Designed miniproteins, single chains, continued (5). Designs and how they scored, part 80

Each design is a single chain, and the fold is of that chain. pLDDT is the mean over its residues in the fold that is shown.

## One batch from the design tools (miniprotein)

Design m18775
Fold by ESMFold2-Fast:
Formats: C-alpha cells, structure tokens, sequence
Structure m18775 (fold): chain A 64 residues (1-64)
C-alpha cells in the first residue's frame, strides 16, 4: 500500500539521518516525514504519520 511505502521511505531516511549523527529519534521521525512529503508531493496526514513512524523506528534501531 502507499502507507507501507511511506513507512519504508521514512525508515530509510531515518536510518541515514541517525547514521549521519542525528541523535533524537522524535526529531529524526519528523524530518523523515518532511522529506517524504516533498518526495511524494503529499500533505496527507496518514502518509506523513506513516513516514514519521518509519523514521522514528529506524532511528531507535540505529541508536541502540
């Protein structure tokens, strides 16, 4: 689904941000959602929330 793709994109972006030295999983998730919104040209809150969740989960995994 599009929500699954948004989560996957957010996850990949969140992983890259955490590997680049960002340390706050919540901020990483928000930035991932912002980037996914620009990439997909969408402001659908469900899509943005899926991307935010993906980014946050990826950040927590990288930082642990």
Amino acid sequence: SLLDKAFELGYEIGRELAEAGETNPIEIGRRAAEIVAKLLGSDDPRILRAAEMGGTVAAVRVLR
Scores: mean pLDDT 86

Design m18776
Fold by ESMFold2-Fast:
Structure m18776 (fold): chain A 76 residues (1-76)
Amino acid sequence: SEREKAIAGTVLAILIGGAYFLLELAKKETDEERKEKLLEEARRMIEEGREILERNPDLPEIYRKELEKAEEELEK
């Protein structure tokens, strides 16, 4: 339903935004162990977002593109 798509899209947007927030914190982190933990947490949020997208294939293509961009940033 349209309502279910809106909820899935909202949760996915929160996960993508949260991942970007953690990636930004990691850039400012000087301690390697803490930086690695932030990156691992960002990875988990991205993986959860991927699962939501796979369960909701009818979501607008922009969500897939933004998630793929977050995945690319994590691997740099």
Scores: mean pLDDT 86

Design m18777
Fold by ESMFold2-Fast:
Structure m18777 (fold): chain A 99 residues (1-99)
Amino acid sequence: MEEIKKKLEEAFASDDEKEIEKIVRELVNSAKNLEDLEKIADAAFELAAKKGVPQLELDILRGMFLIAAGISKRFNDLEFAKEQAAKLLVQLVLLAKKA
């Protein structure tokens, strides 16, 4: 958890979209199961909220993540959930830059 938070803070501090994507994908790819991925997502949403991302945008992205996680669980496809999480978390970081 501490290592996840540190990496997320590095992503939120970066002004380089490629660096943000790299950090996010490294975190997401470190997840061994959906529970690990959910912990990464929860930490990212908590940090984004603290950085001023509006509640509506947080709710939309969280909803999209939960749908992807549900699909992944139903079809036993963790890689699908990881790909969707990476895209959603990159957008979350970029939204925090505009907030």
Scores: mean pLDDT 85

Design m18778
Fold by ESMFold2-Fast:
Structure m18778 (fold): chain A 80 residues (1-80)
Amino acid sequence: SVKDQIQAALAEMEKLEEEMKKLIKENPSVSPRQATLALFRIMAARSEIWLALKTDSTDLAAVEAAVEEVREVLEEVKKL
């Protein structure tokens, strides 16, 4: 179902968020400011997925765009 796909996206988001926390902990080149801004971007994306789930949204493209934003943030932090 569409709800199952959104729930899978939320699970992927949680996995990416944990990967980001590990990166921040293990990479001393990531400043506190960079870490905070990256985490805020992840929070915004997660909020969009959570809102889609709560509103019974069928807009899977918006949900996938939110997951992709988090993947981009993760790659930006990896390059620091």
Scores: mean pLDDT 83

Design m18779
Fold by ESMFold2-Fast:
Structure m18779 (fold): chain A 96 residues (1-96)
Amino acid sequence: SLTPEQKEEAKRIKEEAARELARAFAKHHGVELSDEQIDEAAANLLATHEGKSPLEFADLLEEYADYLESQGHEELAEKVREIARKVRKEWEELLK
């Protein structure tokens, strides 16, 4: 079981990953978003994946990256994989 501090950090890891994902999508489409717009996009993404652990969230990001690569969005797929890898690493470090 997780400590209260680990639960709070798990939430932070997912929130930061969602923000980075929103920024990557905006950049890929040539759209400039404010921090407020990035926060809103990240919140909407996380609401779709309520109750997921950081590892489950990383698994979903890797699955989505595979989909993006299959659609020809190779550079965006690589960025999504980098975000997923960072989530896994931060989560693993938290559990030590």
Scores: mean pLDDT 83

Design m18780
Fold by ESMFold2-Fast:
Structure m18780 (fold): chain A 74 residues (1-74)
Amino acid sequence: MESIELARRAADALSAGDGVAFSQAFEQMEQAGGPQVGEAFLNAYLQALRLGKDRKQAGEEGARAAELVAQQLA
């Protein structure tokens, strides 16, 4: 599903420190899956950072949360 592929792209952009690629992938992910998918990504990402996880791990948590929400909304 397109939203899941875009969530993975957003996570990869975050781990690479590419803010432009992240912004584009995140916007496309929200357009494909709806605002709930973007909200799930950001909430999981920020929570992972607060727990002391690195950017790569936090991005993976975000992508995983977005994937689960996209699956539930399908």
Scores: mean pLDDT 81

Design m18781
Fold by ESMFold2-Fast:
Structure m18781 (fold): chain A 79 residues (1-79)
Amino acid sequence: MSIEEAALRLIELHGEATGRPYSEEEKAEALEALATVSEEEARKALGDNALAIARAAEAAGKEEVAERARRLAEELGVE
């Protein structure tokens, strides 16, 4: 998957985990920030954040969101 696709999936998962969906402006800001780093750095950061979201979702009892976040981290190769 592309870095942009991974970032958008992460933003969706974070919104579901916290109960606060991102605005279009917040999504644009996140994508712009990722464009300032290398693809390798972006991929690692997204994977690390996906694992953090998985933990937060599990703590909130949102097992489906936690599983999806872990799948995203696996797809990003963060191991």
Scores: mean pLDDT 80

Design m18782
Fold by ESMFold2-Fast:
Structure m18782 (fold): chain A 72 residues (1-72)
Amino acid sequence: MSFVEKLAERLVKELGLSEEKARIVAEHVVREGRLPDEETQKELGLTDEDLKKILELDIELGVEELRKAVLG
């Protein structure tokens, strides 16, 4: 699975986002290296708390993948 797919799965589990919304968010974070723009945030109904959690999950997943690469 790609990093985008792994992040999207975590967003579904932790934030209760639909799979479609989670993939849109994951794509922006992973490919653009930033949160979705303000228009997209409003369309997806993301709060400031949701945005903080998205960044936390991205960092956690990045650390896990880096650990696997170093230890595997």
Scores: mean pLDDT 79

Design m18783
Fold by ESMFold2-Fast:
Order: C-alpha cells, then structure tokens, then sequence
Structure m18783 (fold): chain A 90 residues (1-90)
C-alpha cells in the first residue's frame, strides 16, 4: 500500500539519521580518519535520501515524495546542528 511505503521511507530516514546523531554524540572522534569516516556516512545518508525521494516520486507521486524530502532535509539539519554543538562542524 502507498501508506505502508510512505511509513517505511520515513522510518528508514529517521532510523539512519538517529544512528548518525548517536554516533556523533557517543563515539570518540579524535583522528582525521574517524572524522572522514563520519563525513562519508553523512554523504552516504544524503545520497540514500535522494534515492528514496526519487523512488517515492515514481510510486507515491510528488506530494508524498515532497514530505519525504522535507523529512530528509530536517534530518540533515539536525545532523549538522549536532556536529556544530560537538565542535566537529566547520
């Protein structure tokens, strides 16, 4: 069902963003290699959001895909805020 697919997409984005936020808050990041790995995970998450949105646009239509995009954008903003608050931002 469209509702189940929308719920799965939102749950996936929420779960992945929470894992990244938890990693930023709880994992020691004292080396360039650790920072690079975290930045790669964030980049992979951004790419995954785009794939979920593109697939949702085909299956659910533009309005529901926009809801997923908005959720993804909010998740990225929360990640960036968490990085800044830990002093890992630019």
Amino acid sequence: SKEALLQQAKAQITSQSQAIIDRIRTTPIGTQAQLDALQQQIADFQQNIQQIVDNSRRILGGDLAQQIQDLGNNAIQQIQTTLTNRGLGK
Scores: mean pLDDT 86

Design m18784
Fold by ESMFold2-Fast:
Structure m18784 (fold): chain A 55 residues (1-55)
Amino acid sequence: DYIDKAIEYARKGDYGGALSYLLRIPGVDIGSVTSLVNRLKNGEISVEEFEERVR
């Protein structure tokens, strides 16, 4: 599951890895997932909030 892999990489602090898995989801909004990962990277949201938003 690409979402589970994205969360795994996000928890490790590998935001590039997290984004790469989210971008593999068919029909995903590229701008929205990129923004979400950037907000996580910048500390604007928690990893728990990130997980809730991508599930």
Scores: mean pLDDT 84

Design m18785
Fold by ESMFold2-Fast:
Structure m18785 (fold): chain A 83 residues (1-83)
Amino acid sequence: MDELEEIEEAIAKLEAQAEELKAEGDKTGDAQAYAEAAKHYQAVRDLYLMLQSIDPERYAERAKEAQARLDEVKAKRDAVLAK
């Protein structure tokens, strides 16, 4: 129980940091801000994939949402780099 709570708290912190970095990238067009956001979203995805392996009914959708957020930020990074 305590371990799952600690993992969910870690995910919440990583998501908050990723959202701040994504917002910075959106304001500045800085590819580095999106790259750092992608790192945090990747950590969130990896943690949800681990949780999905333990309880797929609870975490399968969350893992898919985390992957979608990661893909979005990577696409934003790549779009800035293509300029």
Scores: mean pLDDT 83

Design m18786
Fold by ESMFold2-Fast:
Structure m18786 (fold): chain A 60 residues (1-60)
Amino acid sequence: SADQKVQQLLDQGQQAFNNGDLQTALQLYDQAIDYGLQNNASDTLLGQVQGNRAQVLKAM
């Protein structure tokens, strides 16, 4: 499902962020948002990705 793919990208982004790879984390979160919007992923899940993206930006 769209939500499963967005969750996979979210999990990969979280792993990149935890490893200090901020640019990779941003790219994965951007991919999750783009895919989710195109494939009608849940607003709640997209909000979670957006929140995690904001955390990466604060760490930069």
Scores: mean pLDDT 89

Design m18787
Fold by ESMFold2-Fast:
Structure m18787 (fold): chain A 65 residues (1-65)
Amino acid sequence: SEALRRLVDAVTNADGTVSREEAITLLQALGLTRQEADRLLAPLVNADGTISKEELLALLEELAA
């Protein structure tokens, strides 16, 4: 979805990553609890605490389906 891509782009850093906290905040804005957001993001989080833009977008598209 173009709308979901724009939402992810808005929280994406210049290197194409999203911080874990920004991703949690975005998922909470979509109606998830902090605990639900953290659990869904856990397998996507890199060692530095970031998530790739592409992986976050794929998760959001799955949740919107």
Scores: mean pLDDT 81

Design m18788
Fold by ESMFold2-Fast:
Structure m18788 (fold): chain A 60 residues (1-60)
Amino acid sequence: MQADLLKLVQSVPGLTESDLLRVAIFLSQNPEATKEDLKANLRKLRLSSDAKQRLLDALE
């Protein structure tokens, strides 16, 4: 699990508990995932449009 990456995601304002849970599940299933991998896989995660945009901005 990418603790630093999860911490970064948790710092993003406006995310719901469901959005955070989906990202946490992805990171638990992909312990080698980088910021690049998360960005590429945001489309596969069923996040709100706002959550997706906020995460993309935070992952620059």
Scores: mean pLDDT 74

Design m18789
Fold by ESMFold2-Fast:
Structure m18789 (fold): chain A 106 residues (1-106)
Amino acid sequence: SQTLSVEELVEALEKVYQETLAKTDDPVAKELAEIMLELQKAVLTGASPEEVEALIERLKKEVNADDEQIEDVRKAIEEKDENAMKKVSDFLQEQALKKREELENA
């Protein structure tokens, strides 16, 4: 619904990330916010194969992403697939909720 440039979208994402860092002392929330920022920047600007593989390894280790979710990440970055981008965004939001629930119920 907005006609923002890629540069403006990246700046907006970085601002949200910095605001998250300023407002939370939760190291898990900070780490998840960093993963979200890196993924969204890769989707918007593109990423090298090495950067994509590093991000995928981080997603597998930190948020337990499965092979289907990893394929959606690849499609979002490499093919600019809007449906794959939405699935990845939805997945990351679900992981944020799970991490928050684990911390609140620990």
Scores: mean pLDDT 72

Design m18790
Fold by ESMFold2-Fast:
Structure m18790 (fold): chain A 117 residues (1-117)
Amino acid sequence: GPLVDVRLLVEAEDADALAARLAEAVAAAGGRVSKVSPTQVRVELRDVSLADAQAAAERIGAVAEELGAAARVESVSDPAAEPGILRALGAARTSLGGTAGGGAGGGGDALVKKKEG
């Protein structure tokens, strides 16, 4: 089946301790863990099946919940994989589905070609 690339950001008070726990959690999926800041760790999964990506995300979510950390999806190579990964992260995922910052809604988008009988 198709393979996916997934990049997650996890935030906690101690990124070094978090990175060590996350490296163990993603080892089975061949995941790469890198420290981004003193409080942030990036997890990268490359060329993994959706099932393996979801299993890794579930383990990441469990570690994050144990450590009081928050996890979010930075990127997924296949957008269709993202909902499953978000579900697998569980309670540790950030609730931010969108920052309110759109300009005033004045513009007709995508209403061309539905008028043939």
Scores: mean pLDDT 74

Design m18791
Fold by ESMFold2-Fast:
Structure m18791 (fold): chain A 59 residues (1-59)
Amino acid sequence: SHMDREIQRILDEFNAQAAALRDRAAAATTPEEQLRVAIEMLRLVGDTVDRLLALRRES
């Protein structure tokens, strides 16, 4: 369905961005850098949740 395709697209984008942040976390050499990446990951999760909720509201 259209809904299934949009959910999959959002999750694929999330997975790609999460993988990039995981690589940045692995490369982070200081606690300050690790904290910054952790905050970006939490923001990515929040944004992805908002996108899924917006999709649900349109239905």
Scores: mean pLDDT 87

Design m18792
Fold by ESMFold2-Fast:
Structure m18792 (fold): chain A 74 residues (1-74)
Amino acid sequence: MSIGEKILEATNYDRKKANPILARMIKKLKEVTDWSNRQLGDFFGISEKTVSYLLKQKPASDEELKEVREKIYK
């Protein structure tokens, strides 16, 4: 299961909750890597177009990201 799918599952497939978390993770990886939107899409298991869309979205708060990370790693 891709990391993107795990985030969707952790948010009970609520796109309004999942999209800010995905946007935050994608933005952070883009800042610390030289990865293209295609490479980010491959990593998260989503399309390059979805990566481009999520980069325009408001990122999740530190608290929201922490809650999802705890669900994914447990």
Scores: mean pLDDT 75

Design m18793
Fold by ESMFold2-Fast:
Structure m18793 (fold): chain A 73 residues (1-73)
Amino acid sequence: NIDEIIEKIAELLNLSPEEVESLRKTVDDLINNSSVENVKTLRDLILKYSNLSPEVIELLNQLFDAIIKEIES
């Protein structure tokens, strides 16, 4: 569930309600207006160049997997 993954990311990163809404909008935009290839490229770039905790990386991987599945549906 994408909403549950976003909520967990928000808790770990202490995101504001406005930042959470922006993240939801970005995810929706990726699902509706991007390709699987572009999402995979974005995932690789974020994970390669981000200095994020392993817990956040795991949740981002789950989020990108969920986005890809929605695009393929």
Scores: mean pLDDT 83

Design m18794
Fold by ESMFold2-Fast:
Structure m18794 (fold): chain A 118 residues (1-118)
Amino acid sequence: MIRDLAEQLRKNASDPEKASELIRQLVDEALRSKNPEDLEIAIDALLDAANSPSDRVVREALEGAMRLSRREDLSPEQVAKVVAAQLVAIANRPDIKTKKVSEKELQERMDEASKKMS
């Protein structure tokens, strides 16, 4: 299921409405999954979406990455990638405001994850 959603997201990258819907579905499936492969696929798809030329898609990617970052079962590599997706989204669309994420906290999480990736 998650692989199919990620593939559809890539095929619909130029359709902001469809891409936004697919991101939400992908994140919901990833949050319910206990499979590390599903998490890797979802995180990689969100990192790709964070580089979208569409403000709507970038915002959905940021929100999705924030939701996935709350999981306590992420590997250090997955933490680094999900933080990277959030940082990329903020860098591409600095007008996206959120009270729940600060660049300082994201940098600190990246540094901590990097220390665990030996």
Scores: mean pLDDT 78

Design m18795
Fold by ESMFold2-Fast:
Structure m18795 (fold): chain A 92 residues (1-92)
Amino acid sequence: ASPLLKAALDELLELARKNPEIRVRLEGDELIVEMPTDPEVQERVRAIAEKLKASGEVEVKLEGNTLTITPNGDPEVTAFLREKGRELQAVA
C-alpha cells in the first residue's frame, strides 16, 4: 500500500476514534463506513474519500451516508485494507 493510502486510512481511523457514531464494517474485501447525519463529520469523511481516490489503489463509492472502499485487486492492498478494517471495526 502506498504512503497516500496509508495516510488516508490512518486519518479515517483517527476520525472514527473521535466520532463514535461512525460505524465501520468489513464485507468480504470491502470496507464499509456508515456516517452520522452530522454535516461536519460527513464533510471530513468526503475529504478522506477524495484522498483515498487519489491513491489509485482503491475504488470509492458514496451512496447516501455510506462510503464503500474496494481494493484494486492487488493482494498487498487487499491485505492492508483488511488489517486497517479490523482496526477500524475495533474503534467504531
Scores: mean pLDDT 81

Design m18796
Fold by ESMFold2-Fast:
Structure m18796 (fold): chain A 92 residues (1-92)
Amino acid sequence: MEEKIERYLKAAEAGLNSAEGMSTVDKEYGEKLREAAKELREAAERGDLEEAEKYIERAKEILREAAEKMKDSPGAMMLALAGMTEIEVAAR
C-alpha cells in the first residue's frame, strides 16, 4: 500500500513537470495537466488509490489529446508523448 502511494506521488511529480513543459507550447494543455497532476497528488497523499488512478488516466488522456493536436510540431508532440511515458513508468 505505502509503495503504491509512493509510485502515485512520483507519477504526480512527473505530471507536474510535464505540465510545466507543455505550458511552453500550449498554455491550455499545460493548465489542464497541472490541475490533473495536482488532484492526483492530493488523492495519493490521502491514500485514495481509486481516485489517484482516475487522475493518472485523466493526465494521460490530456497528453494524448495534446500529442494529436500538435502532430504537425514534432517537438511538442514528442514532449506530450514523453510526459505520458514518464507518468506510466512512475505509476507502475
Scores: mean pLDDT 85

Design m18797
Fold by ESMFold2-Fast:
Structure m18797 (fold): chain A 102 residues (1-102)
Amino acid sequence: EVEELKKKAEELKEQAKELEKQATAKYGLAGLGLAGQAKKNGSEADLAYGATLGARGAKSLDAVKLSLEEAKKYLEEAKKLEEQAEKAREEARELEEKAKEL
């Protein structure tokens, strides 16, 4: 049924949005770890990994070392969540196309 395909596509889009929010939160945590400043994941708290590492390049290594390991973990989790969100969006798009091509 076309309606079932559309319903499944909407569910996948909602899942993708939730995964994207979780990814944003993980990027925010990575930013907190690397910057050493309290930063909650805001409207768009995503931080480029390279830019954050570049900013920390010359400073005290003890705190940076501990924060860097935690930041790497959060960045890997964020990337996995983004990949899951992209897959969900692609599957939703395919279901919508099938519904329209029927």
Scores: mean pLDDT 63

Design m18798
Fold by ESMFold2-Fast:
Structure m18798 (fold): chain A 91 residues (1-91)
Amino acid sequence: REEKIKEAQKVMEEMGDKLKSLKEEDFTEEIKELEKKYRELMPKAEEPEYSLEITKLMGEIAILLAEIAGEDTEPLKEVTELAIEELKELI
């Protein structure tokens, strides 16, 4: 189970990299609001409950950016759900 959590975290990091690569090209007010919440919660990421909120926000931002860029959204949705399920079991 710990290996699945680590795998989900690695995919979350890849989502973050995609977020950065699309950031200046694709910018909407909705994405900006979600990113602001993400940044406010990130310092508390080590706490399981905040990790869950951060994971949801990162997933939402990545999915919105992927939609704008015409990228695959299904893998991002699946990974976000898996990460949320794993984190919920830790809380």
Scores: mean pLDDT 66

Design m18799
Fold by ESMFold2-Fast:
Structure m18799 (fold): chain A 87 residues (1-87)
Amino acid sequence: MKTEEEKQKLEAEIHVSMALMHASVSILELRRLGDEEGVAEVEKAVEELLPKMEEAAEAGNAEEAEKLARELMEETDRIVEEAEEKL
């Protein structure tokens, strides 16, 4: 059975992976819309938040990883929504 520490790290890694998958799918959709500025904004958000998410995962801090993952997903959703409405 996994230890509590192993469980926390796994939960953190799952949150990070989900946020990165969401960002990747959003980038593909933005490229289909021809919004290269939107792609750059998502890539910048990933560059800023990924080191923080990786640090939280290494620390086994599932709560912080979830918070950062949510921030990335909300930011990517905002960028895609703006592209769909304005492009």
Scores: mean pLDDT 82

Design m18800
Fold by ESMFold2-Fast:
Structure m18800 (fold): chain A 64 residues (1-64)
Amino acid sequence: MSEETREALEEAYRLLKDPSLPAERRAVVRRAFMAALDAIDSGDEAAIAEATRALREAIRQVRA
């Protein structure tokens, strides 16, 4: 797994563990996080790259 994918997953996991994160923002991050895990499980490098970009975007939106 790439360092970028690993860092995005670790940051998303920390956000999902934050009890102060609003439910709607949590749902956005959780959806992207689960999609990234599914992509990793599939072994498709293009899917992993796309899911990593989507996860980073979800993190960015939640932190805005």
Scores: mean pLDDT 83

Design m18801
Fold by ESMFold2-Fast:
Structure m18801 (fold): chain A 107 residues (1-107)
Amino acid sequence: IEDKLNELFDRQTQDLTKLSRDAKSRGDTKVSDYYNNQVKQSPDIRDQILSLVKQGLTFTEAIKKLFPEPIDETDILMSMSGPLLRKEMEAALETTKRIKEIDEELA
């Protein structure tokens, strides 16, 4: 589970870094800075999610606690990365669980 979460956070960091580079190449410094700030915050958010899951919260509960669902014109930083990160992490957790079930059935 932790390995899959790390893969998702690493992928998000790569995607945000690419978006920052693309914005910089077109001269959009504000958008570039926006994505760079998201990258800088990513490790702290990852650690908080893992801590909450270890405390017995489900992954979905941990995400909802740290990233309340954005309302239109709420913090744009959270609304851009939060929903996509939630969806990808939920998909990876479900995939990991399914792989384990298949391995147990084959054993």
Scores: mean pLDDT 60

Design m18802
Fold by ESMFold2-Fast:
Structure m18802 (fold): chain A 87 residues (1-87)
Amino acid sequence: MEEALEKRREGERLAKEGKLEEALKKYEEAIRITALLLSENPDDKEILANLVEAIYKKAEVYEKMGKEKEAEELRKKAENLEKTLFP
């Protein structure tokens, strides 16, 4: 989990600097690590919450890049996952 959080923070810094492609890669790394952890611990709400947050951050980068379709698809995915936190 710590590695995934580090990657997300790196992505946030890069996005603030306008390095959108680099930010995207860091968020993709965070999502991959967190999704793997969730597959091994499917009932862990903290892992699920961190996965949802990383997906929303990636969607924000796609929006800034003008990729509205990709951003919308990611937001819908995050929303569906988020509903499992508040059943």
Scores: mean pLDDT 82

Design m18803
Fold by ESMFold2-Fast:
Structure m18803 (fold): chain A 90 residues (1-90)
Amino acid sequence: SLEDKYKAVVDLILDFKLKISPSLSEEEYKKLEELLDKFQEEAEKAVEANDIEALKKAVETLGEQLKQLIPEKSEEIDELLERSLAILNA
């Protein structure tokens, strides 16, 4: 189901957050949490609408915002995006 796919994507995002958090400043960490909260709001709306394309767009938008916040983690962000989109395309 789309809900199950969304939960799997959230698990990947939370794992990513745990891995990068120790390398972030307090300000970067706060901004990361704000971006993740905004992503969750948009993603939950997409899941409620059963709109997989909207969910994919929310994931892609999060990736772009994360690269702006922490460009030094671009490779890890690209891996997160690739894995998340693979789940949504399955």
Scores: mean pLDDT 89

Design m18804
Fold by ESMFold2-Fast:
Structure m18804 (fold): chain A 58 residues (1-58)
Amino acid sequence: MDPTVLAVAERELREAGREAGAEALAEEYIKQIHTAKNVAEVEAIAREFLREAGIEDR
C-alpha cells in the first residue's frame, strides 16, 4: 500500500473521530486500515467507521 494513502486516511479518521466524539473508535479503525490490501479496502473500512460513528453521507 502507498504510505501516503495510509497517512491521509489516518488523519481524516482521527479528525472525524474528534468531531464525532468517537476518537477511540477512530483509533480502532485506523489499525484496520493498516491491514488493508488496497485503496478500495481502505475506503470500505473508512465508510464502516463513518457509519458506526453516526457520520453518514459526508
Scores: mean pLDDT 77

Design m18805
Fold by ESMFold2-Fast:
Structure m18805 (fold): chain A 88 residues (1-88)
Amino acid sequence: SKETELKILDEIYNLIIDGIKAGKSPEEIRKAVEEFLEKNKDKLSDETIATIRSIIDHIVYLWEEQGKSRDEVIEELKKIYEAIKKKL
């Protein structure tokens, strides 16, 4: 259901934010998200999974390639998360 997907999306969002705040690397955060997606794949649409993976690629790009601070990456993630919630 959309309610189930929204709850899973919220859990992924919190997992990324908590990982960044805890000082985890982009690779550690990506791995944690992929493990979470695998455990919940039967509860998510293919479109939602693709969207989440695209978000991880974007924040990793900002963090690794653009040299954005953790606070800047968190603010960008917040904006992306709000935009996605509006589409659900």
Scores: mean pLDDT 82

Design m18806
Fold by ESMFold2-Fast:
Formats: C-alpha cells, structure tokens, sequence
Structure m18806 (fold): chain A 126 residues (1-126)
C-alpha cells in the first residue's frame, strides 16, 4: 500500500541520516511509530534506524524530529518491555543496536535526549 511504502521510505531515510528527507516524509504523513511487518526491515521502527546513524548530530536531529511528530519514547516491544532501554530476548533495542554498532559515548548521548523527552531510562539501567 502507499502508506507501507511511505513508512519504509521513512526508515530508509532515517538510517541514512537524511534529515531533510525525514522532514519531507513526515510532512507527507509517514507514521513515526510505524513498525514494519515485512521485508528486510521487519520489526524495526524509525527510532531503531535513527539510533544507529554514524553521525551522532544527524542521529540526534532525526530523533528530535520523530519526537516532535509524535513518536512514543516509551514504545513497548512485542514481549511487553520498553523497547528503548530493555533487553528483549533474541532482539536488540534501539540503545542496544547503537551500543553494538556505534559504542558507549554515542549511546549515552541518545539516552540523554530520549530521557529529556520523557523516556523511562534510569542511569542504573544503562
């Protein structure tokens, strides 16, 4: 469907760190809370993609855009645990993906921005 394609393009733009394309797709009605149900990005959200962007400044810009457009910072994974900061058996959270691919300093900056915007991330949990 047109909406599924729009949501997929949002995840791809977020992964690329393309801030301007993310803005365009959100204006076109892409769902900031979309979880893809098919293909190679199945089970992933725009937040998952933004968290692993190599340029931390672009990663943070995109996360702020997603939040401004109604992203749920306390998004729950399929096992009923908070997606951002909780370990999911057999799956990586956005913060776990960031830690694995970009390292601790990058992940700490993401956690700070998410916490400032109401994410339930405790210092002791990260």
Amino acid sequence: SKKEELNRKLLEAALKGDVEKVKELLKEGADVNAELTSGNLKGLTPLDMAAVVKDIEKSLEIIKLLIENGMDVNQIASDGLPRISSRVDGSLTPLQMALALRGKEHTEKLAEVLRENGAEIEEEDL
Scores: mean pLDDT 76

Design m18807
Fold by ESMFold2-Fast:
Structure m18807 (fold): chain A 64 residues (1-64)
Amino acid sequence: MKGGVAGGLGSAEETLKKAKEIAEKEGADGVLLVEGDDVATAMQKAKEAAAANEGTLVAAVVKK
């Protein structure tokens, strides 16, 4: 089963909700939320988390 990275709709809660729906559809083992201080940091953290957890969908959010 293949995990991935999903971007947010603006908030951590909305991003997690959307990631959960995608994970259920794709048959992922679970969902992880990662936060970064900016888009580049959040994307990098999400990519690292996705690589470490292949069956998991990673949701990335920028902290404000």
Scores: mean pLDDT 68

Design m18808
Fold by ESMFold2-Fast:
Structure m18808 (fold): chain A 99 residues (1-99)
Amino acid sequence: GRKELEEEYIRRAEELKERGMRAIEEGNFEEALRYAEELVRLAEEALRKGLYDAAIHAARLALEVAMRVMEHTEDKEVILRAIGLALRAIGLIFEAESK
């Protein structure tokens, strides 16, 4: 049912966040941003399916990964990519909360 699907999306989001955080710990900010991008895509998919709690959760985790990248690097190009992902995540949270 809908609840089981939401729980599955939340579990997938948590796994992607854990992988992103691990990539940051290893200094692999490109890989961390790839996981943040996957979290944004997961949030967009959840939003399309009407899974608003899962969409908010995935978007919040994408924001957390992007912000953590910005805290750990001085690379301007990486920071700009992280800012872009953070803004997309914030937009998805707002959209999901409006439903």
Scores: mean pLDDT 91

